# Designed miniproteins, single chains, continued (2): the designs that were tried, part 42

Each design is a single chain, and the fold is of that chain. pLDDT is the mean over its residues in the fold that is shown.

## One batch from the design tools (miniprotein)

Design m5436
Fold by ESMFold2-Fast:
Structure m5436 (fold): chain A 79 residues (1-79)
Amino acid sequence: DEALRLAREAGRAAAEGDLERAEALLERLRELLAGASEEERRRVLLAGVEAVARTLEEQGREDLAAAARAEVERMRAAL
């Protein structure tokens, strides 16, 4: 799924501080999701936030990673 791939790449780029790349990927993702259902949008957003959490974990930024993981669990409960 291209949307899930773009969401994961955007999340990783954002967590790495590459805001220019993150913005470009989010713009492309917005185009792909223009006709998407609420459920599809939530799944894609979840994938992006999971990528943020994983990248923060890899960086050893434990407090930020924990906050991102809490958001993942909150979003998963809403699916």
Scores: mean pLDDT 82

Design m5437
Fold by ESMFold2-Fast:
Structure m5437 (fold): chain A 61 residues (1-61)
Amino acid sequence: MIPVPDMPPEVLRALLLHEARRLEAMGHREVAAQVRELVDQGRLLDALRLLSEHGRELKAA
């Protein structure tokens, strides 16, 4: 797996918003709302970190 893809910020933003929408549909409204807020603020790295953190919680379940 290649750990560093050269992804344009606009593409990353679209992917983050898509993931937030999916999380909301699955009942994870809190995480989805936080990701959306971070994306709206231009904090794409913070949104990625939040998704990674949520992913770690899913492994615990």
Scores: mean pLDDT 72

Design m5438
Fold by ESMFold2-Fast:
Structure m5438 (fold): chain A 70 residues (1-70)
Amino acid sequence: MREEKGLRGGEAMKEAVRQGLSPEEALKMAGLPPPSPERQAILREIAEKLREIGDRFEEALKRGEKLPKT
């Protein structure tokens, strides 16, 4: 089935995490395929950029408001 598993994916992941399972196992529990290596590479790159932004934000807070007023 198509969207059914997609809609349940988030719920299944939360449930699996509650049971102490990894996100990879949560995907299997939801009946979704594991993320492809190609997708994993993209997600890692995005995560790295987000981590960098988070670090900059924290660094700005420590240095006293290097953030724009927006």
Scores: mean pLDDT 60

Design m5439
Fold by ESMFold2-Fast:
Structure m5439 (fold): chain A 55 residues (1-55)
Amino acid sequence: MAEEYARLGEEKGRQVAEDEGLSPEEIETLAEHGRKVGELVPESKAWARAQGAAA
């Protein structure tokens, strides 16, 4: 489950960076950042709460 979130974060970050036309280095940086964030959110309810309650 945690790996699934990591993969989604990585894919999302890479796709957004590509859409913005960023350099390959920046694309990889955002992909890695997204993956790390995903690894820290193993539960979907915790993930949704974190997004809703940014403070």
Scores: mean pLDDT 69

Design m5440
Fold by ESMFold2-Fast:
Structure m5440 (fold): chain A 94 residues (1-94)
Amino acid sequence: SMEEELRFLLAVFRREMEILAKEYGMDVEEMLRLAEEIERAALAGDREALRRHVEKIKELIRKHVKDEEKAEQLIRNLDTGLERILALMDERER
């Protein structure tokens, strides 16, 4: 189902954000809280909240990833993930 696909994608996203936080010395608890808010926003169909929480993750990447090229790559990967989440939300018509 679309809901099962969305929940699976959100679980993968949460795990990737946890790994990212650990790799770059970010606050893991803050990152997991942002991932939880992203899951809540996506399941509620709240695109504005979803985008706001993703923007906060981008700010953490820019702050903690000092290599500009690597930071840009991670932000592009994050935007790709966001686009996939939004596409599944669209298919659910919430």
Scores: mean pLDDT 86

Design m5441
Fold by ESMFold2-Fast:
Structure m5441 (fold): chain A 68 residues (1-68)
Amino acid sequence: SDLEAQIAAAETGAEVYRELVAEGVPRDRALQIANAAASRAYELLLEGASVEEARRAAREYARRLAKE
């Protein structure tokens, strides 16, 4: 369901946020990247990706954004 996809996406975003803050990324930037990662996970889940696939792709996306 949409709700299940929203929960999985939010969990992915929270994990990304915690990792970025732990690595010393400023909180405002970490939140921006985490929200982008959550949105990507949500889109992929709605398109029929597995939770594992969506989480992996979202984390890869977050890593790319963090290098900018």
Scores: mean pLDDT 87

Design m5442
Fold by ESMFold2-Fast:
Structure m5442 (fold): chain A 89 residues (1-89)
Amino acid sequence: MEELAQRALEGDLEALRELMDILAEEFGLSEEEKEFIYRLMERAYEELGLRAAALTMAYALSLAVEGKSFEEIEREIEEKLAKLKEDLE
């Protein structure tokens, strides 16, 4: 677990996906919720790199576990990524 988290933070997208699979199973997320979070992570990765993808995973998992809708999760992730982008500019 710690090794996968460390590798994900070091820029290993595959390790991040493996960590997501473990966490999705642990929290009882549906396949649809897992795929939705993967899509958000990939979008964040394309725009801001792997750190943004890892943060997106953490936030989206938290919101999904709380029972937030896909629309609410996407909105909150977009707000977090916009803030991160502003901090880099």
Scores: mean pLDDT 74

Design m5443
Fold by ESMFold2-Fast:
Structure m5443 (fold): chain A 61 residues (1-61)
Amino acid sequence: MKRVAVVAAPTQEEADELAKKGLESGADEVLKLVGASLEEAKAIARELREQGIATTGVHTT
């Protein structure tokens, strides 16, 4: 089962930096939400967990 980190940032560069932190936290995969809010990122992480996908954390600037 893959573990996913969810990251939200206003720019792709910031999302890439947060993605690096997500991978360091033990995630196998990162979902980058460019232009999304922390609230939207948390909602997506919750939906992934409801579908049986493990999430490692939500990261935002």
Scores: mean pLDDT 77

Design m5444
Fold by ESMFold2-Fast:
Structure m5444 (fold): chain A 88 residues (1-88)
Amino acid sequence: SKEMEEKINKMRKRIKDMMADLKAQLPSLSASVQEKVERNLEEAEKDIKEGEEYLKQGKYKEAMKKYIFAESSVTSSRMLVYLEQKSK
């Protein structure tokens, strides 16, 4: 439906914006946190690609699950960045 497509597009944009913010912060992080964030970003990119393939097949529920997984990985990374920055 148009409503589902709009919801997915907004979620996708939000995830990509958060990923861009995380990438911008990477150079200021410790090596160990940077590595963990980079791995989480790679997992998020994989989930986004799988979500896109489900969308092409009209499998909106499966696509939504993949975007939820991607958002979870990004949110976890944002928490790691927050905790490191607060320790300084």
Scores: mean pLDDT 86

Design m5445
Fold by ESMFold2-Fast:
Structure m5445 (fold): chain A 64 residues (1-64)
Amino acid sequence: SELEELLEKSTLPEEEKEKLRKEFPLLVEGWENAGFPRELAEKMALGIAEEDIRYLEALEKRKK
């Protein structure tokens, strides 16, 4: 999946990747509930996940 490709390229620890995997379906459902078709809901959720990954990676780098 596209989410797995983003996570594989990410430097996040496995624990954080697992959280994102669990939260992704909820993001998709949120966009579907807002009236978006599933393919568009998945694209919107993927965009949010990509932003979250970048933010969390930046946060982890600052904790050193």
Scores: mean pLDDT 80

Design m5446
Fold by ESMFold2-Fast:
Structure m5446 (fold): chain A 78 residues (1-78)
Amino acid sequence: MSPEEIAEEVTAYIDRRFDELLAKITDPEARAALERFRAALIDAARKLSKTLSLEEVLEIVDRALRHAEGEARRIEAA
């Protein structure tokens, strides 16, 4: 896959996963934090796609998504 193809695939995956998280989160502060994290993760994934494989970028994205969900839940619990 080209870096452009990897970036496209990963961006679609990030958007789908964040849409699923946003559907579960109702707190405005937690939602705003998720939207900021999503934008930052997409930018990072585009940069990583230049040097890493699709599988490696998705592994990093999955770890970041687990962290983002934990942070959103923590904000909702506060």
Scores: mean pLDDT 84

Design m5447
Fold by ESMFold2-Fast:
Structure m5447 (fold): chain A 63 residues (1-63)
Amino acid sequence: MEEEIKEEILDLIKHTEDKSFVPEIAALALNFIGDMLDAKTEEDKKKVIEKYKKEIEELKAKL
């Protein structure tokens, strides 16, 4: 897992007041791991990282 995405996900879990969002955050983390495993090139990995950065921002907007 890319360290930057890992830290952002951990920060969401630690600082989220509404713990009902923890399963959604965990699912996001698992999907990120899966997509990173499927990525074969460095460019594909960068696209996965960018995708999940946006999804994290969207999730933060719900919190």
Scores: mean pLDDT 76

Design m5448
Fold by ESMFold2-Fast:
Structure m5448 (fold): chain A 63 residues (1-63)
Amino acid sequence: MNLSDEELREIFETSTETAVNLLKAGRGVGSTTPYRNAVRTAADKLKDQELLEKAIKEMEEAE
């Protein structure tokens, strides 16, 4: 998959925001699975472990 860094960052940001919003709305962790997978994939392709850790923390704080 040849996504640009800009496209990967957009996927990361929108997926993180969607997952956090679902958790804040009282939806179960399972509802966030596709967004969590998108966040992990985007962070891995960007090779930015700090971005991944930040997103996980934001999702945990929203639970």
Scores: mean pLDDT 78

Design m5449
Fold by ESMFold2-Fast:
Structure m5449 (fold): chain A 83 residues (1-83)
Amino acid sequence: GSAGDRALVRALLAGDDTLPLTPAQRRALIEAIRNTPEYADISEEELAALAAARTVGEARAVLVRLSKRHRASLFPVLSRLLG
């Protein structure tokens, strides 16, 4: 986990919805989810939604839907971002 990955985790937990995400942070989030076994069945549409998330609020909305659809905690994803 880079300083950017740690900043992303902090933003997802406590940041403002309007806070922008960098392309590197969106890529790191997608990689973390793809490498989390609970989200192995993630759809192409859900991955595209994460890739399109420009703000923390948009990313949170996608993550909440993923958590509900896969009945899985987001904690393993956030832990993976922290390294």
Scores: mean pLDDT 83

Design m5450
Fold by ESMFold2-Fast:
Structure m5450 (fold): chain A 72 residues (1-72)
Amino acid sequence: SPSEEELIEKFKEKGKQAIELVKEGKYEEAEKIIEEMKQEFESLKPHLPPETQKKFEKIIEDIEKKVEEIKK
């Protein structure tokens, strides 16, 4: 199984991909990546310490905020 550090890095990489897609006007593709990240996080949540859960929540929130800023 991936380590917590590897999972966090994977989420950050997916977030960068989603942001880049939004910059290119590929909103549907970006939304799919964000939805996949949310689903992966929900499946991982019962197996993660509370501190790590907060880190994943912050990563997703930061990505969603950046996406909203770019769409303006």
Scores: mean pLDDT 83

Design m5451
Fold by ESMFold2-Fast:
Structure m5451 (fold): chain A 91 residues (1-91)
Amino acid sequence: SMERVKELEEKAKKLKLEDIYDLLKDPSNYPTILAYEAIYNKGKSITELSDEELLELAEEVVRLHYIVSGEYPTEEEIRREAQRIVDDVVG
């Protein structure tokens, strides 16, 4: 919902890059990290992203988590987790 997006963007704007790497260790932080990536790497609000851009960005967030955790996911696991992030944020 719009309120959920605004909450996530407000949280993201208070974060530093160093905070993001620590947050990536916990999947519960994925929606907040997605908002951060949209603002700072795409220069856009979540609401300004296409469905394709949003899903691609969510996949990037999942990949970053696995890099930080030292785990090696399948492409199917990445897509599944990315879709869950999108559904939580905008679904």
Scores: mean pLDDT 83

Design m5452
Fold by ESMFold2-Fast:
Structure m5452 (fold): chain A 85 residues (1-85)
Amino acid sequence: SDELNEAFFKAYQEDPEATDAFVEEVVAELRALRQQVKSGKISPSEAYALLAAFYREQAEKFRQEGRTHLAEAADLLAQQYEALG
């Protein structure tokens, strides 16, 4: 969404290193959950719920660090996956 893209753009302009690190953590979590879905260990709906929880945890961490735009991006991602579960 435009809102999510704007939040990521602002996060990147504020702290590109922290934003890149967050993207790397997102890729690792997606990879782990995709393997669990592929093996039949969890459903796609369960994977969406776990992704939403992961983003909420990251948003709280970023809020504690004063990284407001990264927290906003993580909350928006959580909302998208919560709507899919």
Scores: mean pLDDT 86

Design m5453
Fold by ESMFold2-Fast:
Structure m5453 (fold): chain A 100 residues (1-100)
Amino acid sequence: SEAELAFAQGIGVALLLDQPDERALELGELAERDPERAALELLRLMAEKLGLPEEEAERAMTDPAVHDEIVAKMAELLKKNPEEARERRERARALFEARR
């Protein structure tokens, strides 16, 4: 379902952003019930990981160019550590299966 997909994507992105399992599950649940709030929280985590100010995450919610820039920078960072990204995705799947 769309809710299950939002939950799975939320935990996956949170784990890729070095969040612990408990926080990843929390963000996944937030994505399922309040996707706009979850998007803002995940953008804040991306901005923090990229060393950008918090205001850039808030701007990304209303400005597609800012959003695309943050996402592109995160994609480049993840490409530098593909094995770590794979491990985080496998952990996200295990959390999803254990929860559902």
Scores: mean pLDDT 80

Design m5454
Fold by ESMFold2-Fast:
Structure m5454 (fold): chain A 74 residues (1-74)
Amino acid sequence: LRELIDQALANPDDEELAAALEEELRKALEKDPEKAAATVLRAVAEHNGVPKEKAEEFIKKHAKEAGELALKEL
């Protein structure tokens, strides 16, 4: 999952990567929504140059809710 997110963030116009990411993200959310959300949030934070400490604090506060919300949209 993490490697696919990193590739998609580096290539936002790649429709094949977007489709592959959607499928893998769906499987990850169904298995563990909080962990899947945490992985996405961490990848996005690193891509945007957010300091590790700030990223981890945000993840602790929001990953569970974000994962539950994303799972409901499946």
Scores: mean pLDDT 78

Design m5455
Fold by ESMFold2-Fast:
Structure m5455 (fold): chain A 68 residues (1-68)
Amino acid sequence: EVPEDYEEYTVEKDDNIYAIAQEVAAKNEDYAYLTTTEGIVELYKLNKDKLENPDAIKAGTVLKIPKK
């Protein structure tokens, strides 16, 4: 099931999905789960069509952040 409740996050610098998840989690504890393997997989699946490589995300990419 794809959650309809998500927040949009604009990537500020070229980085990987793990670092972006850590930055989001640092700003809001409700997203701490994004730093887990399960959370990273969920984040990637929501943005699969936008991400060619989760290890190399370009600045300016708008990601959907799944809510817990």
Scores: mean pLDDT 72

Design m5456
Fold by ESMFold2-Fast:
Formats: sequence, C-alpha cells, structure tokens
Structure m5456 (fold): chain A 65 residues (1-65)
Amino acid sequence: SSLLEEIRRILREGGASEEEIEAIIEALKNGDGKTAQRLLVRLYLEGKISVEQANRLGELARQVL
C-alpha cells in the first residue's frame, strides 16, 4: 500500500525505531486503530515525531483503516 509506505517514510524521518514502525504498521494492517493511535501519541510525547508529522500520520492512518 502506498499509504503504508508513506507512513513508514514519515516515521523513519522522525526517528522512530524499525520496531516502533513495524508495530504501528501491524496495528494498521489488523484494523487496530486504537493501538495505532496509542503508539503514534507515544512517539509524539517522547519527542520522536513533530506535531506536523503526528497530524499527517493521523490522517494517513485513518485512510488505511
């Protein structure tokens, strides 16, 4: 999915680990929007993604779900 690849790109640019990226992608593939949202919020609160990245990732995640 081009949406999942865009999500991976933004997360990697923000400094999320590969394990964190795969956890988010797996949650999205499984339709688990609550887990995906929790993981994205955690990355934002840890300072690993910017507010702009967090907002864009939320938009893309909703499109995948």
Scores: mean pLDDT 86

Design m5457
Fold by ESMFold2-Fast:
Structure m5457 (fold): chain A 66 residues (1-66)
Amino acid sequence: MDETIRIIEVIEQLRAEALANPDMSRDQAIALIRRLAEERGLTLSDKQIETIATFVLSTTAALQKR
């Protein structure tokens, strides 16, 4: 399976969790991304993990403010 599709699956799951828990910290998001990646056999760099965490938390916060 394409790595891009697996990354999208991780983003979608993290977004769902962040919507359910708006107080989710950056470290909690990073830990969750790592777990989801391991479960899917996906190897992510630290930069990829940080980028995903920042993107999801920022977009989830924007939905809360609107």
Scores: mean pLDDT 77

Design m5458
Fold by ESMFold2-Fast:
Structure m5458 (fold): chain A 91 residues (1-91)
Amino acid sequence: MEAEGLEHLKKGAEAYAKGDLETALKHFDKAAKLLSGKKKAYALLQAGEVAFKLGDYEKAIEYYQKALEILPDSKIAQANLKKAEEELKKK
């Protein structure tokens, strides 16, 4: 099912480039469910970034935490998690 997961990563990136954040999130979420290892972590990071841009900081935190379960030393995931937590505290 890696090929299907990679196709969803591509569709997510295309939707994101067009500014269709809701469609991008759906595809990155589906990719994360179909992929494993570093590719799954990448899909989770992209889903988190899109959720953050949609203002859903709680969902962004969940995606970044799941990415860190796979790649605990990911500086990008750590920084993005902290940023999402800071935005949630402002509300």
Scores: mean pLDDT 86

Design m5459
Fold by ESMFold2-Fast:
Structure m5459 (fold): chain A 84 residues (1-84)
Amino acid sequence: MEERLRRLVELALEAGRLVTVEGVSDEEALERMAAALEAAGDLESAALLRELRRTGEASEALRERIAAALAALEPEAQAALAAR
């Protein structure tokens, strides 16, 4: 579980970098993150991200996974994510 949450956070940071630094659209960044999760065998998280991309609304399950991942990080890592 923690390994999957860490991976989701790392992919979210990379997606954020693509949007803010490389100017990639939010929709394309979400698809790249979903594809990476699917390739890693995390089909559940990939499906939740594709639902967000399709509807523009984050599901409760996705919000809970992100919140748990942030809570599991070291304080300095949490601050870095929050400052983005």
Scores: mean pLDDT 63

Design m5460
Fold by ESMFold2-Fast:
Structure m5460 (fold): chain A 95 residues (1-95)
Amino acid sequence: SKALEILEKAIAGTASDVEILNLDLNLTREQVEEAARIMEEEGVPISEVMLLLGGARSSDYSSSQVAAEVAAQAVRYKAKKTLEFLLETQRKVES
């Protein structure tokens, strides 16, 4: 899918900002929260992680919207394990 292609480019460091903003990830809230925990382990600032966890738990945001923001912050902070988790999880959903 286009989402898998963009995530592979993000892991390689070649994804554009526009591609990341247009990511359509079909992750559950629980999977988005797990991605945020991996980001914390990778040294992403706790303030960013807490915003993403708050978004995942809020009714104001879809899990897909929060997952795209996780991907954007993972690219910004070079959180490669987070991007790999998003790729693997999205690949399982598309199977």
Scores: mean pLDDT 83

Design m5461
Fold by ESMFold2-Fast:
Structure m5461 (fold): chain A 64 residues (1-64)
Amino acid sequence: MSEAERQFRLGLLYLKLNKPKEALPILSQVAPQVPLDVRNALGAEVDALTPEQLEAEIERLKAE
């Protein structure tokens, strides 16, 4: 996964946890660098996660 894709996923995870202050700067900066099909796939993946899984994924991505 590219750095832009990783950051886009992180932004979507924050947005799903109702943290737009953290999400919007990331998404606005990296979204143009992520292909539309990849953005749609990441969005669907994040939409399927529970709140507990959202928090765990944020911790995992920040640790990498």
Scores: mean pLDDT 78

Design m5462
Fold by ESMFold2-Fast:
Structure m5462 (fold): chain A 67 residues (1-67)
Amino acid sequence: SAAEAAERQAKVIGVHIRERRAARTPPLSQRELAERAGVSQATISNLESGKTLVSPETLARILAALA
């Protein structure tokens, strides 16, 4: 179903963000990533846990903050 696909996508995105954040030297905290991306720390926490999807524009800002 579309809901199951969205949940799967959210989990994949969340794992990717968490892994990229943790793989940096030094590792980036959720708060530091949130500050760089211009979002709340709760947004990063919920995204990494797969609880929510964000808009494509918000996701692009988060990914840019990890580049």
Scores: mean pLDDT 83

Design m5463
Fold by ESMFold2-Fast:
Structure m5463 (fold): chain A 97 residues (1-97)
Amino acid sequence: SELLERIARHKRLVAETAANPDDAEALAAALRLQLEAAGELAGVPEEEVEAVLARLEAADPAERERLLAELEARLKARLDANREAVIARWEEKLAAA
C-alpha cells in the first residue's frame, strides 16, 4: 500500500514542520512531498517528477526556489486541466443517465 506509506510520510513531515516552523529544510521536504502528490493527481509521469526533484536536491538555495516556483506553476496548470476533464466526464455521464 504505497499510498498509505506516502500519507504516513506526509503526516510526519507536517508534524515536523509544525514543531519547527522556521526550519527551511523541513518546509522544503514537506513541499517536495506535496508537489510529488500533486504530480500524480495531475497525471504527470513519475519519472518526470523524480527528475525535477533530483535537480532540486542538487541545486543551491536560490536556484531551488526558482525551480520550485516553475514546477508549482506547471503542476497547477496540469491539475486545473485534469480537474476540468474529470468534471466534463461526470457531466457527460449525468447527461447520458
Scores: mean pLDDT 57

Design m5464
Fold by ESMFold2-Fast:
Structure m5464 (fold): chain A 84 residues (1-84)
Amino acid sequence: ADATADALAEGLSKEEVQELTRIAIRDAQAAIDDPEALRQGREVRDQVLALGRAIIRAGEKKGVDKALIEELREATRRLEAGMA
């Protein structure tokens, strides 16, 4: 988790991390709404959650917009809680 966040913060621009944050929000929402995610099991959910957390940390380091980071944090929280 921390190693992934550090790699993203070092390897990507602020704009690239911001775009990844938007993609991660969409992926988290898709995983909440996707019946296929239930069939693929915990690995898909765990990967989306781990990547979302890493992107949040990278975004904080790069100074990405707080509202966008909070939107991703909320989406990952809903996915983790199993809320539809």
Scores: mean pLDDT 74

Design m5465
Fold by ESMFold2-Fast:
Structure m5465 (fold): chain A 90 residues (1-90)
Amino acid sequence: MELSAEERRLNLWALKSMYETLIKNLKEGKITLEEAKFIFEKNAKLMLPYMSDELQELLKKTVERLKKAKSIEEAIEVLNEALEELRKME
């Protein structure tokens, strides 16, 4: 799907906001590891059809890695790595 530059920026902003919110909530103990995995997978599934191929690949990879996370610390690391990849794209 071909996205306008504005739509691409809005999608990057939405993804960054989602990652940052999940990291914050995990660090503050506001959500469990299982809740974070559920929230991320649900939001990723909803966003996938509106993403570029590059962002879709990153989202799918992050969902897979997050599902394999065994601790809150591991989940935060996965989300931070995905955030840094998003920052490099924009």
Scores: mean pLDDT 79

Design m5466
Fold by ESMFold2-Fast:
Structure m5466 (fold): chain A 87 residues (1-87)
Amino acid sequence: SHLRQLLEEFEQKVQDLLAQVQSTTLLPEAFKTDAIAQVQALRQQYVALFTGGSSLSREELEQQVQNIFNQLQALGDEIAARSAALA
């Protein structure tokens, strides 16, 4: 259940963050392009954890999921802080 909650939360945060970046008029276009690319790269890393051959334990998989989730959170915080500074 915990892993399922992380999966659902991650996908929701990806979609919310992409929508936020795409809809903002305050951020430079180059920054938006880079931010979208970073979100997509994290999404690809996340997908790769579940499509690769099983060499990780459940505990190792959960730790890697949490690490990617933390990176997405940090990116979201950076985007929010940058937008707030320009408002």
Scores: mean pLDDT 78

Design m5467
Fold by ESMFold2-Fast:
Structure m5467 (fold): chain A 95 residues (1-95)
Amino acid sequence: MEELINKIKEEVRKLLKSYGVPDEKAEEIANEIAESVRDIIRDVLEGKMTIEEAVNRAAARTYLILERYGLPQEKADELAEKVAEMVREAIEKLK
């Protein structure tokens, strides 16, 4: 699990930097998203949440985090969709 979470964190950090987010802020945001993703994946593995619920929750939580940090809606939507996709792939590899 940690390797998959770290991969998601690094991809998020790279995308944020490509959007012009400074390195320190990209790291802060990527860490917060990674923590949310960890909780979601854990809940799926414990049978508390379906894969579809997890994907939707990952997108929603990522969007809210990015909005709080002031990212434009277009970029927040783009990154939220990418995180949701990565969460689906991670869960499928763990099951």
Scores: mean pLDDT 84

Design m5468
Fold by ESMFold2-Fast:
Formats: sequence, C-alpha cells, structure tokens
Structure m5468 (fold): chain A 83 residues (1-83)
Amino acid sequence: NELLEKAKEALEAGDGREAALLGAEAAREGAKEGNVELALEGAKVAIEGALKVEDAAIGAGLALRAIGELIEAEIRSGKKVKL
C-alpha cells in the first residue's frame, strides 16, 4: 500500500505531521475495503506521528481520526465474516 509506505517513510524521517496524515489516509483506505490489517497499521503510524506533533490539539485530532477509521474497518470486516 503506497500511503502506508509513505507514512512509514515520513515517520522514519522524523516528520510526525506527514506520518500522521498519511497514516490516517492508509487507515481510511483500509476502512473502505474492510481491511483491518491495513487500517491497524495505518492507525499505528498515524498515532506515532501524532505524538511527535508539537501542537497537542492537532496531534490528538489526527490520532482520533485514525482510530475512527480502524473501528469502521473492524465493523465492515465483521459483517463479511457472517456471510
């Protein structure tokens, strides 16, 4: 996944804000597809990036967005398993 790879690269480079934004986008892509693994990895990178953001309010907002996407992915994945 290109968004997840870019998010990990940004995190490794010390760009917490870019890592949080790209990680949240990867989590959202996972949520849309019901891909819990992608959503979880994206959320993890987004939270780690958000913790490096100096503005705590912006960091918290980015982390909450990623967590919301992960919850949506789990809900969608659960529905598919019952079919």
Scores: mean pLDDT 75

Design m5469
Fold by ESMFold2-Fast:
Structure m5469 (fold): chain A 72 residues (1-72)
Amino acid sequence: SEAAEQVYAILLEMHNADDPEAMSAWLAANQQKLTQLVQSLSDEQRAEVALRLMEELGASEEELARFREEFA
């Protein structure tokens, strides 16, 4: 889903931000849009985005398995 790809990209950018003040300003400008995008996703799509982020951020295989069970 294009919406899921957008949410993934936004969340990854937030995590990798080098400047906390710039990130705070970005959140203030985009918080509602991000919330609306996330809410437009199904539970399955939100779980897929979360799994992709966890994998990108170095989550363990055990953590990924637990997440899959919780949202299955």
Scores: mean pLDDT 74

Design m5470
Fold by ESMFold2-Fast:
Structure m5470 (fold): chain A 61 residues (1-61)
Amino acid sequence: SLMDEADALLERWREARLAGDEETARAVEKQLFALMSRMSVEEYSAVVARLAEVQAEVRAA
């Protein structure tokens, strides 16, 4: 599902950010936004909320 794909990309983005791999993080971010363009409003909102959680975790690390 699109949500499962988004979750996998968010996890990959988290890993890249924690590793300081900016190039991989940017590439994954582009893939995530492309995927989100195909989502419903409800799915998009859910991914935005999850992205905020991941960003908070990365900043706390």
Scores: mean pLDDT 85

Design m5471
Fold by ESMFold2-Fast:
Structure m5471 (fold): chain A 71 residues (1-71)
Amino acid sequence: SMEDELIEEAVEIIREELKAGKSILEAISAMARHLVDRGEENLARRLAEAALEAYQAGKSPEEILEVIRSV
C-alpha cells in the first residue's frame, strides 16, 4: 500500500540520520518532519508517538525501527 511505502521511507530516513551520527531523537524528529512536509501529518504523528514510546521504554534503535514498521 502507499502507507507501507511511506513507512519504509520513514525507516530509511531514520537509518540515514543515524549513519550521519545523529541521535535517535534527532532521527525521529527528521522522519516526522519529512512526512509532515509530504502532507502525511496523521501518519507522522502515529509513527513519532510509537517511536517515542519505544524510546522511553528503553528500546534499542533497531527495536524502534521494528515498532515503526508494525504501525
Scores: mean pLDDT 89

Design m5472
Fold by ESMFold2-Fast:
Structure m5472 (fold): chain A 67 residues (1-67)
Amino acid sequence: SEEFDVEVDIGLALIGVAIAKKYAQTPEEKELADKADTLVRQALASSNLEEKRKLIDEAIKLIREAM
C-alpha cells in the first residue's frame, strides 16, 4: 500500500539523516544533511499522505547527494 511504502521510506530517511549528520565533514554536506532533516521533520508533522511522500522523496534525494 502507498501508506506502507511511505512508512518504509520515512524509516530509511530517518536512518539516512542520522548517518549523513554524523559523517558530514564539508559545509555542503552539512547543509544537505540539515535540509534533509528539516524535510523529514515536516513529513512527520504532515497529516497529508501526498505531502508526506513528496517531502520524504526529496529528503532521500538530498541524503544520497550528501553521501
Scores: mean pLDDT 84

